# Designed miniproteins, single chains, continued (3): the designs that were tried, part 3

Each design is a single chain, and the fold is of that chain. pLDDT is the mean over its residues in the fold that is shown.

## One batch from the design tools (miniprotein)

Design m8070
Fold by ESMFold2-Fast:
Structure m8070 (fold): chain A 72 residues (1-72)
Amino acid sequence: MSTLEKLELLAKAAIDLSKGESEEAVIDRLIKEGVTEDEAKSIVKVAQGLIDAGKLETLKEMLEEIEKIRAE
């Protein structure tokens, strides 16, 4: 899995956590998307830290830009 794909998963994890999904539910989803359990736990910790820092909207904008780049 590329670094870009991992950043996409990080942004999606933060969005899901902000909607009130449990850490366990987000970890399970990440594992289904091809990351290891240890990587999924790390992504969730970083995502929660970014939400706490008020970066959720920035992550949403980054996800939209990544999807635009991949479409072109």
Scores: mean pLDDT 80

Design m8071
Fold by ESMFold2-Fast:
Structure m8071 (fold): chain A 55 residues (1-55)
Amino acid sequence: SEKQRLQDELDALVEQAVALKRRYRHESDPAKQAELQAEIERLMEQIEAIREQLG
């Protein structure tokens, strides 16, 4: 079902966001921190969009 597909996509994105947030906390290079922050923000926007679709 479409709902199951959205749940699976949400789970994958949440896992990726957790991994990137961990990398961000341990990153000392400001250029890499900025790149990680942009990736995290992009993933969080996708997560919120899917959560809104699921209700």
Scores: mean pLDDT 87

Design m8072
Fold by ESMFold2-Fast:
Structure m8072 (fold): chain A 69 residues (1-69)
Amino acid sequence: MTLNLEPLGLLGRGGERFVAVRARDLDTGKEGDALVDLATGSVRMFYDDGSSRSGQLSEASLAAVRALA
């Protein structure tokens, strides 16, 4: 599944490879915290409503997250 996320801010880093970002899901409008693997673009999104999704970031979303990291 491809996730289109707008990063809203950097929350933290797990070394050089992993980042946590506050993000909005552009397909649903839901907000939450995303854990991103910068090397692969793999993402786990934890929405504020308690739901979660895992998948692959879109190219544009991954570029935006990398720019914040």
Scores: mean pLDDT 84

Design m8073
Fold by ESMFold2-Fast:
Structure m8073 (fold): chain A 99 residues (1-99)
Amino acid sequence: SKEEEIKKLLEEDTEKIIAVLRELAEEQPERRQEFESMIAYIKAATEEIIKKIEEGDLESAFMIYGLMALSVGAELYLAGREDAVKEIEERFKEIKEIL
């Protein structure tokens, strides 16, 4: 189903982003708390997105995902991880195409 496909893409995207943030926390220890806070934010946002998908509220799910992707993407760009930003942009496009 579209629901299961979107959930799978979201889970894969979330795991990749968290891995990048863990690397950044080790590389930039002075900013570790910021990256850890972002990981917590992503986990909470992902749970809310999944809940909205399961409720059939794809519009709210997409809106929350979009806001999360923009916020996280901006922080990753500022941290020098343009590669991770491009992966987020590609995943956002894939999810939008399924909706």
Scores: mean pLDDT 82

Design m8074
Fold by ESMFold2-Fast:
Structure m8074 (fold): chain A 98 residues (1-98)
Amino acid sequence: MEEKLKEAEEHFDKALEYLREAQNSDPETARELEKKAMEHTAKAVNILLELRDKGEITDEEALEIVDRWLERAAPYPSIASGILDIVRGILKIELERK
């Protein structure tokens, strides 16, 4: 579990690096960096959801991680933030249904 959570955090950290680089890049380079950020965000989210599906983390723990990622991504608005918002919505619905 801890190794997989580290892998997810590493993918998200990489996504933030790409988003930060995109802000200081020309439009063509920025688009490619944002695409890489989306790929890493998707990998991070996939690991998180797999851990939740296996019962290795709770819906509450997954939501706390997604909320932290959204806070860290707030200075860098992108489609990656949209992916996190969708996942946050899904987790909240599951928490309400228990």
Scores: mean pLDDT 82

Design m8075
Fold by ESMFold2-Fast:
Structure m8075 (fold): chain A 80 residues (1-80)
Amino acid sequence: MEESRKIAQESVQLMSDTGGQLLAAARAGKLSPQEMFKQMKTLSDLAQKAVQKAEEGDVEGAKEYLDKLKKFGKESLESI
């Protein structure tokens, strides 16, 4: 389904964009490497689950993980 593909692409893009911002913040001394690693692991785990659900055709499950990823990403960026 087109919806599954869209969710998978959005999840990967959001993980990449947020992860890049967290890495930049750590390099600038605004975030500890330990906190960066922890947050990046959570982003990766959520994005991977969203992609897996999308690949299974579970659009609702994929949306739930994308929403969790969006919320976590927003909270992570607001912390720096």
Scores: mean pLDDT 83

Design m8076
Fold by ESMFold2-Fast:
Structure m8076 (fold): chain A 81 residues (1-81)
Amino acid sequence: MDLVEAAEDGVKQAQELLSRGDYEGAGLMYTLAAELYLQAGDPQRALELAQQSIDLYKQAGINNGGYRRALGVKHRAQQLL
């Protein structure tokens, strides 16, 4: 399976979770999609998705392992740019 196709499926899942009010689930799906874009060699797209995840966790007031994972993905993407 193409990593970019898998990442875009993750983005679609995140959007569906957001439409249902699941901000934590949506944040996690954006983080997983960002990790797939890093594996595909697209750190710019990974950075954008990691930032969306971070913004969702911040808006929901969540500071858990998922939030910290999103920060880690953002840091890795920035180092590759």
Scores: mean pLDDT 86

Design m8077
Fold by ESMFold2-Fast:
Structure m8077 (fold): chain A 64 residues (1-64)
Amino acid sequence: MTPAEIEAEMEKRIAELKAQFQKDYSANKDDKQKALQIAISYTSDLLRVIGEALDQLLAIRRSE
C-alpha cells in the first residue's frame, strides 16, 4: 500500500472508533467506572490503529 492509502485507512478506522466511543460513553456516563473503562478501551484502540499505520509506513520506508 502507498503511504496515502495507509493514512486514509487509519483516518477511516479512527472515525469508526469515535462513533462507537460516543455511543458507548453516552449510554454509560452515569456509571463512572464503566465510563472510565470505555474511555481507556477507546484510547487503547486509537493507539493500536495509529501504531499499525506507523508500522506499515516504516516497513515501506525500509523496503525502498
Scores: mean pLDDT 81

Design m8078
Fold by ESMFold2-Fast:
Structure m8078 (fold): chain A 88 residues (1-88)
Amino acid sequence: SLIDDSGTIVVEQKVQEIRELAEQARELLKKRDLPEEEKRRYEERIKEAEQRLEYILNNQTTLSPQEILQGLEELKEELQRLVEELEK
C-alpha cells in the first residue's frame, strides 16, 4: 500500500541490493582466472539467481508479501556468498 510504504521500501531496497550483488559477481567473475568449467558453474549460479528474481517480480500479485521478502532475502544471501567466494 502507498499509505504503508515500509514494506514497499524494504522490497525495493532488497531488489536493488540483489541487482548490485549480481553485477559485482559478474565483474569479479570477468577478472578471475578460473578454469572454464568452474567459470561456467558461477555463471549458471548468477543466471539462476537472476531468473528467480524475475519470477518473484513477475508474480508479486500471486505471492504473499512474506514469500516475496523471504525469496529476496535468500537471493541476497546466495549472491553475497558468491561475491565473497569470488573475492578470495
Scores: mean pLDDT 81

Design m8079
Fold by ESMFold2-Fast:
Structure m8079 (fold): chain A 100 residues (1-100)
Amino acid sequence: MEELVERLKEEVRERAITVEKMSEESAEAAAKAFLAAAAIAAEEGLSLEELTELVGDEEVARKLAEVAKTFRSKEEARERAERLEEELRRRIEEEARRRE
């Protein structure tokens, strides 16, 4: 359980850092990272209490739990997380090419 919480936190952080370095559209990129984190939380079946401990903010944890509830199954949550990660990667590549 503790290792899953740390993994989720690290994943959100890494995505935010990568996007911040590669793109100036930090708000959109941060939102996608947040949605990916919500999908991972849904996949792992994290409770609101566990999410609150993970993010250190009850309001943010509540929003993550709300988004997680929109996924119909763990399989859908996994597909959503993969899709968001792929979309984020493509946007980073496109922005990197445009900045040259």
Scores: mean pLDDT 58

Design m8080
Fold by ESMFold2-Fast:
Structure m8080 (fold): chain A 79 residues (1-79)
Amino acid sequence: MEELREILEELGVDPEEFEKLPKEKQILELEIALGLYRMKLGVAKIIYKRKPSEELKKEIEELEKKIELIDKKIEELKK
């Protein structure tokens, strides 16, 4: 799951160490990531409405993908 690994690395979390964590701790780390990316997405969407650009559109799409991946992983861990 290369996309999740990249997200963890951006947060300064070692992917190998993350895999060793208990499920509840993994969920906590992912919920923190989810909160941060949702905030970034909100800001990016506001800026895009005021000053649209191809680069910003790409950033929004990448943030939406990262949020979806994190949310899906949290759901899997909670079951």
Scores: mean pLDDT 80

Design m8081
Fold by ESMFold2-Fast:
Structure m8081 (fold): chain A 100 residues (1-100)
Amino acid sequence: GVNTMKPSLQKAMQVEDELINIGKKSGKKSSIEASRWMGQMVRQLALQGEPESVISKIGNYVKKKKFYKASHMVVTRMSQHSGFTDQVSIDKLSKQISKG
């Protein structure tokens, strides 16, 4: 059943959906791609064991259109996982999402 997902993953999927909608509303490929990437990273954080409190804080930043703070938290948390090798410009990512 749908109710078997962990609370952190449920929250992460809600944040991913909100980011996808932000990109979609922009109509710009760069915003769509940046928002999708960030949503995927939020979901990946939940899958790698980030607590619901961290995912909810990221979601609150997204709801408040604080995309720099949201991007900074996502990139910082992802960089603490051994598999994360991407060098991401928080400034560029935040600006691309803000175009939505």
Scores: mean pLDDT 78

Design m8082
Fold by ESMFold2-Fast:
Structure m8082 (fold): chain A 86 residues (1-86)
Amino acid sequence: GMEKVEEILLKASELVTKYMREKKLSLEEAEKKAIEEIKKDKSLTEGEKKMAIGFLSRNPELVIEGGKLLGIEELGIAYAKALEAS
């Protein structure tokens, strides 16, 4: 449930922070690199990838689709609405 969404958000945030600190990239560049790494990560499910990419690209539709694939559609919708309000 909620813990799964928080895990995905933390992983996405950690990748952005890693690129900013280790590669000295801007936030926008770090987000793009994090998305590339998430797309190539064989350890992540399609649902985890879509939700993480949705958060990083600020795409509510991808967050909802990721939530559906993870069996947490209602939480995906709630987080997508929060993202749209930001």
Scores: mean pLDDT 84

Design m8083
Fold by ESMFold2-Fast:
Structure m8083 (fold): chain A 79 residues (1-79)
Amino acid sequence: MSKEEIIEEAKKIANEVQAKIKEFLASGKKLSPEILEKIKEVSEAAQAVADAKNEEEAKKALEELKKKAKELEELLAKE
């Protein structure tokens, strides 16, 4: 996977997460402090992918982003 492909995948994940957060808010549910903290972690992980200086660093940052995004999705599913 090239650095460009990794960055594109990270942008896709970030967009999917934003869409899920928007849907959660549209349902009338309130963001808990736990969900807010996880959103912050996902944002920081996405920024790490964008800031990566090489493919290896970008790949590692993408792996962390995928992990944090999954954790956020699980929290949103629990309500």
Scores: mean pLDDT 81

Design m8084
Fold by ESMFold2-Fast:
Structure m8084 (fold): chain A 93 residues (1-93)
Amino acid sequence: MTKEQINEEIDKLIKKVEEVIEDPMKRAVAIGLLNRIKEIVDKAKAGKITPEEAITRLEYIRSRLLELFKDHPELAKEVEEVIDKAIEYVKSL
């Protein structure tokens, strides 16, 4: 998987959040966290943070998004899949 493919999956998930999450504050927080995944992956690829630091940050974002989507099991599943792919990509660097 490429960084570009991870970014595409995150952008698709952002679109689903915009459609499904009616609370504007919860929506904004979720979109912000999803964009942070892209930033972490970019920083790891650029060597600005270590893979270990990137994985720690991705796991923190995972826990926050899963709590945010506890009543939205389809979104929670897609978050886990995207984070797993981002972690595998970072491990490959």
Scores: mean pLDDT 87

Design m8085
Fold by ESMFold2-Fast:
Structure m8085 (fold): chain A 75 residues (1-75)
Amino acid sequence: ADSKAASYFTAGNLQLVAADVLRELGYPDEEVAEAYRIAAENYKKSAELSTDPQIAKEDKEKGKEAERRAEEVLA
């Protein structure tokens, strides 16, 4: 469980950075939003697999923030 949770957390962080870079470079809003959604999905998976309740809550909050950024890009 821990290795899978860590892998999803790392993937979430990498996708979040990628989404921020795409946004900075002026990529289409739909592509930027999709990258943020992928980051959110990875954080959600990390939270689901995490055995530590505090880490799970933090990962869930990161996922919600990534979802919010996707919504803002499309607004």
Scores: mean pLDDT 84

Design m8086
Fold by ESMFold2-Fast:
Structure m8086 (fold): chain A 72 residues (1-72)
Amino acid sequence: SLFDELKEQFDLAFEVLKELYERGEITKEQAIERFEAIAQGFLDYAREHLTPEQVEEFEAYAKKKLEELRSL
């Protein structure tokens, strides 16, 4: 589904930022700031293409992934 594809792409963005952070190329604060900006872009796309219920589910998923990044 489009919803599952968005989550997969969002997970890829998470992994890229995690790698940059672990390699010391960016700070934790920079990783979080960039991921929040990416999440906003994904949410904007979701609002155009998904149902309101799926948008709420994606917002919850994005918050969970952001918390995972914070816990690194």
Scores: mean pLDDT 87

Design m8087
Fold by ESMFold2-Fast:
Structure m8087 (fold): chain A 90 residues (1-90)
Amino acid sequence: SVVERHLKLLEELEKMIEEGASAEEIEDFLRSHGYRGIGELILSAALATDDPELRKEIIERGLELEKRFVERGGEPTSPEQMKIIEQLLK
C-alpha cells in the first residue's frame, strides 16, 4: 500500500541517519524517491493514512528525523509546510 511504502522510506531514512549519513546523502535519497525534502515526505506519508494514531506516529518520527537532518546541515522544512504538519497533529 501507499502507507506501507512511506513507512518503509521513513525506516530507511532513520537507518541512514543512525549510520551517520551526510545531509547530501539524505538529500540524494529523498530526491531518488521524488521528494524535495523531509517535510514533503512527512506530509505525503501523513496524508496517505486516515488513522489518526498512525498519522501522529508518522509526524512525530518525521519531525525527529527533520531535526537531525537540519543539525547535519540539511535544508529545513519551509515554514508553510511545517505549519501544515503542525495542524495535522491537532
Scores: mean pLDDT 86

Design m8088
Fold by ESMFold2-Fast:
Structure m8088 (fold): chain A 87 residues (1-87)
Amino acid sequence: SEAAAITAALAARVEADPTPLVLAEAIREMALLNLKKLLEEGKHDEEKIKKMLELIEAGKLLEAAELFEEMGLLSAAEGLRLAAEAL
């Protein structure tokens, strides 16, 4: 699948360069990919997902993490908080 291929590519980038910045960028790209997939699947509030996409693309990762937590996506929220600290 496209998501699996992108996930593998991001993991390979982190393996090649395990700096906090590369890891943070990989987490951000994974969050964008997963939100776009959730939007296409229609499983969650579309307007909330669109807002989360806008926040991540604007670099407002802590604000995006709060919305992820409100949706029960706790691991994704923690990942975005870690990414925000490294960026």
Scores: mean pLDDT 74

Design m8089
Fold by ESMFold2-Fast:
Structure m8089 (fold): chain A 96 residues (1-96)
Amino acid sequence: MVEIPFVDVSGLSDEERVELAKGALEHLEKLKEWLEKNKDKFPKELYEKMLALVDELIELAKEIIENPEKAQELMKKMVELAEELANLMLEAYEKL
């Protein structure tokens, strides 16, 4: 499973959501580097889908940091995309 620091977003302040987004951004950038270094280990289509989700998650994290007032809405979308990414990574592991 991909370690993304989203444990519970209910009851969080916008400041706390921005802090989580900053942590997520650091982890997502490291994950992108790992994927690029290991791209030959994955089917091309699966690699491209995972990379696209990581890029979208990076952009959402940046948007939350720049616009804290949107953090609640964008954080929900990040959680959904993070779950999709985790499922794709599990599928990739099973196909190895």
Scores: mean pLDDT 77

Design m8090
Fold by ESMFold2-Fast:
Structure m8090 (fold): chain A 68 residues (1-68)
Amino acid sequence: MSALEKVELLLEAFRGVEPAALARFLGEQAGLDEASTAELERAIREGDVETAARLLERGVKRQKELQS
């Protein structure tokens, strides 16, 4: 699955979760800063899967670089 498909599935699975709580959880897992986490919350609240996917991919890519 593409990253967009994975994020879409994740947001669908957590549809009933408060956007702020979900963004905090996902932001922590992806290593996002406060500004990126706030943008993720907005994207989740608005159903902007593309922006959510982009932010999470960027965070994961940065974390992978640190782990490598």
Scores: mean pLDDT 76

Design m8091
Fold by ESMFold2-Fast:
Structure m8091 (fold): chain A 81 residues (1-81)
Amino acid sequence: SATDAFIQQVDAEFFARVEEVWKAYKAGELSKEEAIERIEELRREALERLRANPDVSEAQLRRQESSYAAFARYVERELEA
């Protein structure tokens, strides 16, 4: 559906932008604290985009919230290693 394609696009953009933050951190361009803050900002932006689309159901939104939170926690742990 058009809604599924929209969610997939938001997911792809979120994951790609988090990867950019990770690469910037590895290159010494961002501190750990700055990287975490940017990941949190990206997560908020992605969720607001989904909430702004009236065709995105509450169940779909909850799945994406869980997915984004899990990915953010994974990346934040990798920043600590």
Scores: mean pLDDT 87

Design m8092
Fold by ESMFold2-Fast:
Structure m8092 (fold): chain A 103 residues (1-103)
Amino acid sequence: MVEVIEAESPEEAKEAGKKAIENAEKETVIRIRIEAPGVKAFEEGVGTVEEILRDFRLKHPENASKLAASAFFRSKEEEGAEEEEKKSRELYEENLKRAKELA
């Protein structure tokens, strides 16, 4: 099951996330969302996720990778979707060109 943690501040997200992680079952993916305007709110969210992941790795190393991937990917999609699409498109065009030269 996927749990979504919504918070108005990084400190609130950290506290709520820590409690959710301590009660997390194997295969549980936790997503952290900070509802604040602007890019700085996103940067603070990343810091909060790193702090929660540090504590989680000490207690549940087997679930840390899933939590990290989910939280990081969501944050990246909200703030960096355009850059990710641009990289994917360039990689696709490069692979297509390479395949055409080998054909």
Scores: mean pLDDT 46

Design m8093
Fold by ESMFold2-Fast:
Structure m8093 (fold): chain A 66 residues (1-66)
Amino acid sequence: SVEEIEKLLKDKSVSVRAVAAAEAPGYFEKTGDGRIIEPLKEALKDKSEIVRREAEKALKRIEELL
């Protein structure tokens, strides 16, 4: 669910947040649920460069699916 992915995107662990961002495009592809886009945009502001990079890649993939 969007709620689950949003929760993982705010996890204390950098690895968990990065994986959540990487999994978000798959969720969008399966469900068409655009509510995931706003949490991913917030992840672009994450304190970790790794998480920001994964969020950027995820948003690019979602754009390719639109």
Scores: mean pLDDT 83

Design m8094
Fold by ESMFold2-Fast:
Structure m8094 (fold): chain A 73 residues (1-73)
Amino acid sequence: MLDEIREALLEAAIAFYEELIKKEESAEKYEELGLEYEQLGELYKERGDEEKAKEYFEKAKEYFEKAEELKKK
């Protein structure tokens, strides 16, 4: 139950930051998205779902890379 609430909150945070990026793109918002996906990866790893954990960690890495690209411009 608590893990289900944690998952729902993380998904809500991701949706929130995705909408913010559509209005105003920033490195900080991409970093926040990366952190939220990283937390989802940890949650699924704790549940023993290594495949989903890997997918979320890959998404986190992608958003962190986008944040770094934005910081260079």
Scores: mean pLDDT 79

Design m8095
Fold by ESMFold2-Fast:
Structure m8095 (fold): chain A 99 residues (1-99)
Amino acid sequence: SMREELEEREKKETEETIARLREYLLSHLSEEEFQRILEEFASTKSLDELVELVRRLMKEGLASDVIHDAIVLYLMTVKGLREGVAEVTAAVILTVAKK
């Protein structure tokens, strides 16, 4: 059915986006750094803790685009958010962290 075809397309597009984000992040981070950052995100219990973690990563010299994509990947893979929602949420978190 059309609904089943749309659900299959969304799943494939999500898997392709996750793969692309992983490839990009691993081009800028070691596998150890990548895993550590995702585990640190997963350990946060509130939005405020996530914002503080992002501020710390910025102070450690991690590029804003790398942090943004790491948040998007985390939100899509751990929190199950759709790409568009994850991207907007990551942009808001990054903006708040810069203040």
Scores: mean pLDDT 86

Design m8096
Fold by ESMFold2-Fast:
Structure m8096 (fold): chain A 86 residues (1-86)
Amino acid sequence: SKFEEELLKLIEEKSDKETLSKEEIYKIIAELVSKHPDDGRVTKIAGELKRLIDESEKETFSKEEILELVEKAEKIVKEEEEKLRA
């Protein structure tokens, strides 16, 4: 997805690490949202992703784990959109 591709790009550009802390991920999410201020879907996915990270017992996440959480966040946003259409 657009969100997943852009987030992965920002992670690759901002960190050489195998894993990222919650703080590093929050900073990257905030930067992604700032690049797409008029994209309400990006803002919703970012908010949901931040919530999922906050609720996790993990202090650090691999890029793969972050992408899995993005997929979950996107699914939640899509389900919300579908409820509004139904």
Scores: mean pLDDT 80

Design m8097
Fold by ESMFold2-Fast:
Structure m8097 (fold): chain A 66 residues (1-66)
Amino acid sequence: MAIVEASGEGDAGSGAAAATGAGGVSYGKRVLEMQRTHAVVEAPSLEGAEAAARGAEAVGGRAKIR
């Protein structure tokens, strides 16, 4: 299990959730909606967390994986 933290507006957060994949999309979106300027996405695997982090960075946000 891995956690990725992203920050930005709803668009950046939505991108991160989408990058997590089908299984994590709903979960990621819910977390992002709770913290629109700060998003914590929990992924079932490190690769999912990396995808979410790249999505956030692609829209000019910031992300950390842990």
Scores: mean pLDDT 53

Design m8098
Fold by ESMFold2-Fast:
Structure m8098 (fold): chain A 73 residues (1-73)
Amino acid sequence: LADQVLSNLEEMLERAEKLYKEGKFDEAKKLYQQLIDTLEDILSRKDLLTPEQVARFNELLERAKKLLEEIEK
């Protein structure tokens, strides 16, 4: 289940990156914000996840935060 959630979030990140590349910054920013909020919620319950899953979610979160920061600059 967590792996399926991770896959869905990775797809959301890819969609947001495509929007960013197309210059649709507001739409990309909204998706990055939703992704970050969702990942932070999942990681707040990290006791329910394996260490490997936690690492993967953290990597995705860090990438999303960097991309959001780049848009905001």
Scores: mean pLDDT 79

Design m8099
Fold by ESMFold2-Fast:
Parts: structure tokens; C-alpha cells; sequence
Structure m8099 (fold): chain A 94 residues (1-94)
């Protein structure tokens, strides 16, 4: 995977070129799916998810809430309750 800095840069460039918030949301969901599949370090996964939520702060609240629900559902399916709780705290920071 890319470094956290390269990951943030790539996502920001993707959203800067995208005027449709629905398409931007879909791209962020894809990025989150790739993280859950490829990042095996739970602490690193939390850092990358934090980048996704930071970038998502630019989206309207409705789309941010949908992304948060999507990531929470994926986390509950793939991660321990402790890690899910950490992700929920990141979601509350918006």
C-alpha cells in the first residue's frame, strides 16, 4: 500500500477533480474496502480510515453519514469490537 501521506494526496486529488459528491462518496467507499482487504495492521488501518474521514469532511453531511455507516458496517464484519470502538470515536470527531 501507499504511505499515509501518499494515500491522503491520492484521495485529495481524486476528490478535487470530482464535482459530484455521490461519485466522491463511491470512491471513498472503494478506498475503505481496499484498506479492509489489504491493511493487516489494525493501528495502520485506523490511521488510513482517519484520512478518509478527514477528506470526507468536505462532503455534505448526508454523504458523510452514509460513508460513516458503510465503514462501521465493514469494521463490524472484519474487525474486533475494540477496533470498531476506536473507529466509532473517529466518526464522532466530525
Amino acid sequence: MLSVEEFEKTLRETLESESDPKVALARLKIAADDLFKNEKDEEKLIEYLGVIFKIASKLPEEYRNELAAYIKQKAEAHLSEEVVAKIEKILEEE
Scores: mean pLDDT 76

Design m8100
Fold by ESMFold2-Fast:
Structure m8100 (fold): chain A 82 residues (1-82)
Amino acid sequence: SELEYLHKGLLKLLEEEFPDKKKLTIGEALEVLKKENNLSDEEVERLRKIIYEKTGLTDEDELSKEEIAYLLAEAILEYVKS
């Protein structure tokens, strides 16, 4: 699926950027995504809002790279459909 493909790609990105970390904050992951995809502050704010609306999680919440990559994949798919 598109979600699975995007999840796999984002997980690889987070593993390459943070090879020595097992957990990341949502904020750390969003900064990497912003840099890699040249996103505006407004686009990042929209992704934050989507994540919060779906999960109640904020920039300060720590999750595994796999969990964060999945949340980012879902948020990106929602963003591109809106």
Scores: mean pLDDT 86

Design m8101
Fold by ESMFold2-Fast:
Structure m8101 (fold): chain A 80 residues (1-80)
Amino acid sequence: SPLSPDERLKQFETAFKTLKGLAEKAKEQNDEESLKLIGEELEQLLEELKKLYPSFSPENQKKAEELIKEIEKMLEELKK
């Protein structure tokens, strides 16, 4: 069956944590190509999260808003 919005939010949280760790490693290695790919994955994650946002419960909307802010902040840092 398709995943519930709650299960998808947990997947987005896990995906963001993974991408953040990968970006830290790529920065240590001066791996500009990996940083570009991570940025593209974060942009896709952000788009999907925003599309699903209206389907979340009010409590999960607050969690999603915080995650959106963290992803947007990381994307700005990756553009530098």
Scores: mean pLDDT 85

Design m8102
Fold by ESMFold2-Fast:
Structure m8102 (fold): chain A 89 residues (1-89)
Amino acid sequence: SAEELMEQAKRLAGKKEYDEAIKLYDEAISLSEGELRLKAMMARAQVLVDKEEYDEAIKTAEEAIKLFPDSKQAKALLNSIKTMKEIKS
């Protein structure tokens, strides 16, 4: 299930296996809709931040906002990533 893929991806991200975690989040995104898809997209963006791939993290967060325009959490995540990019990039 998408939930099981997200749990596995979270474990891989915790071990710094970022590319493997992203692959599982991509699969979870393709298998999910609504709130679960939003959660998977936000988690994917966070892993990209941990990889210091800020431009790809921004694109992922912007895609999440396009699909879920009323998500305050996704908008807050985008602003946080943009700020982090300006400070560290």
Scores: mean pLDDT 88

Design m8103
Fold by ESMFold2-Fast:
Structure m8103 (fold): chain A 81 residues (1-81)
Amino acid sequence: SPGPVLQVPPMPPEVQRLFEELQRELARRAEALRAGDEEAFRRHSARIAEIARQLARNSPDPILRAQFQAFADLLDRALAA
């Protein structure tokens, strides 16, 4: 017999697009880190922080909103140092 199925409503297209953009920017930041490109690393980190803020505003899950806001705040502090 099939077990209980976790029913997840379809992710809003805006939120899905933000997750895809986040994944691309995380990959670009990792590449910049490997290359020793400090300017590119800072640029991609700033973009990641902005995407995290957008996910904090647009995510339907309040726990995910809080986690993305904390992540954005952490990146903003790191970039200010």
Scores: mean pLDDT 81

Design m8104
Fold by ESMFold2-Fast:
Structure m8104 (fold): chain A 69 residues (1-69)
Amino acid sequence: SEEELAEKALALAREMAAAGLAGDVERARQLRTEFEALLSQITDPAVRERVLAEAERIEREAVAQAIAR
């Protein structure tokens, strides 16, 4: 379902943030590719936009956390 794809994409976004915080550039890049592949499978534009907005929020929080470290 679209919601299952959205949930998986957001889980990947969180893993990308964690990999970035850990300095694992290769893992972060791999996860980004998987994230983009899942986004391409979401046919509902509203769900896709919601996932993108939430992923951007996760990334902003990760950047803030990295600065605080």
Scores: mean pLDDT 82

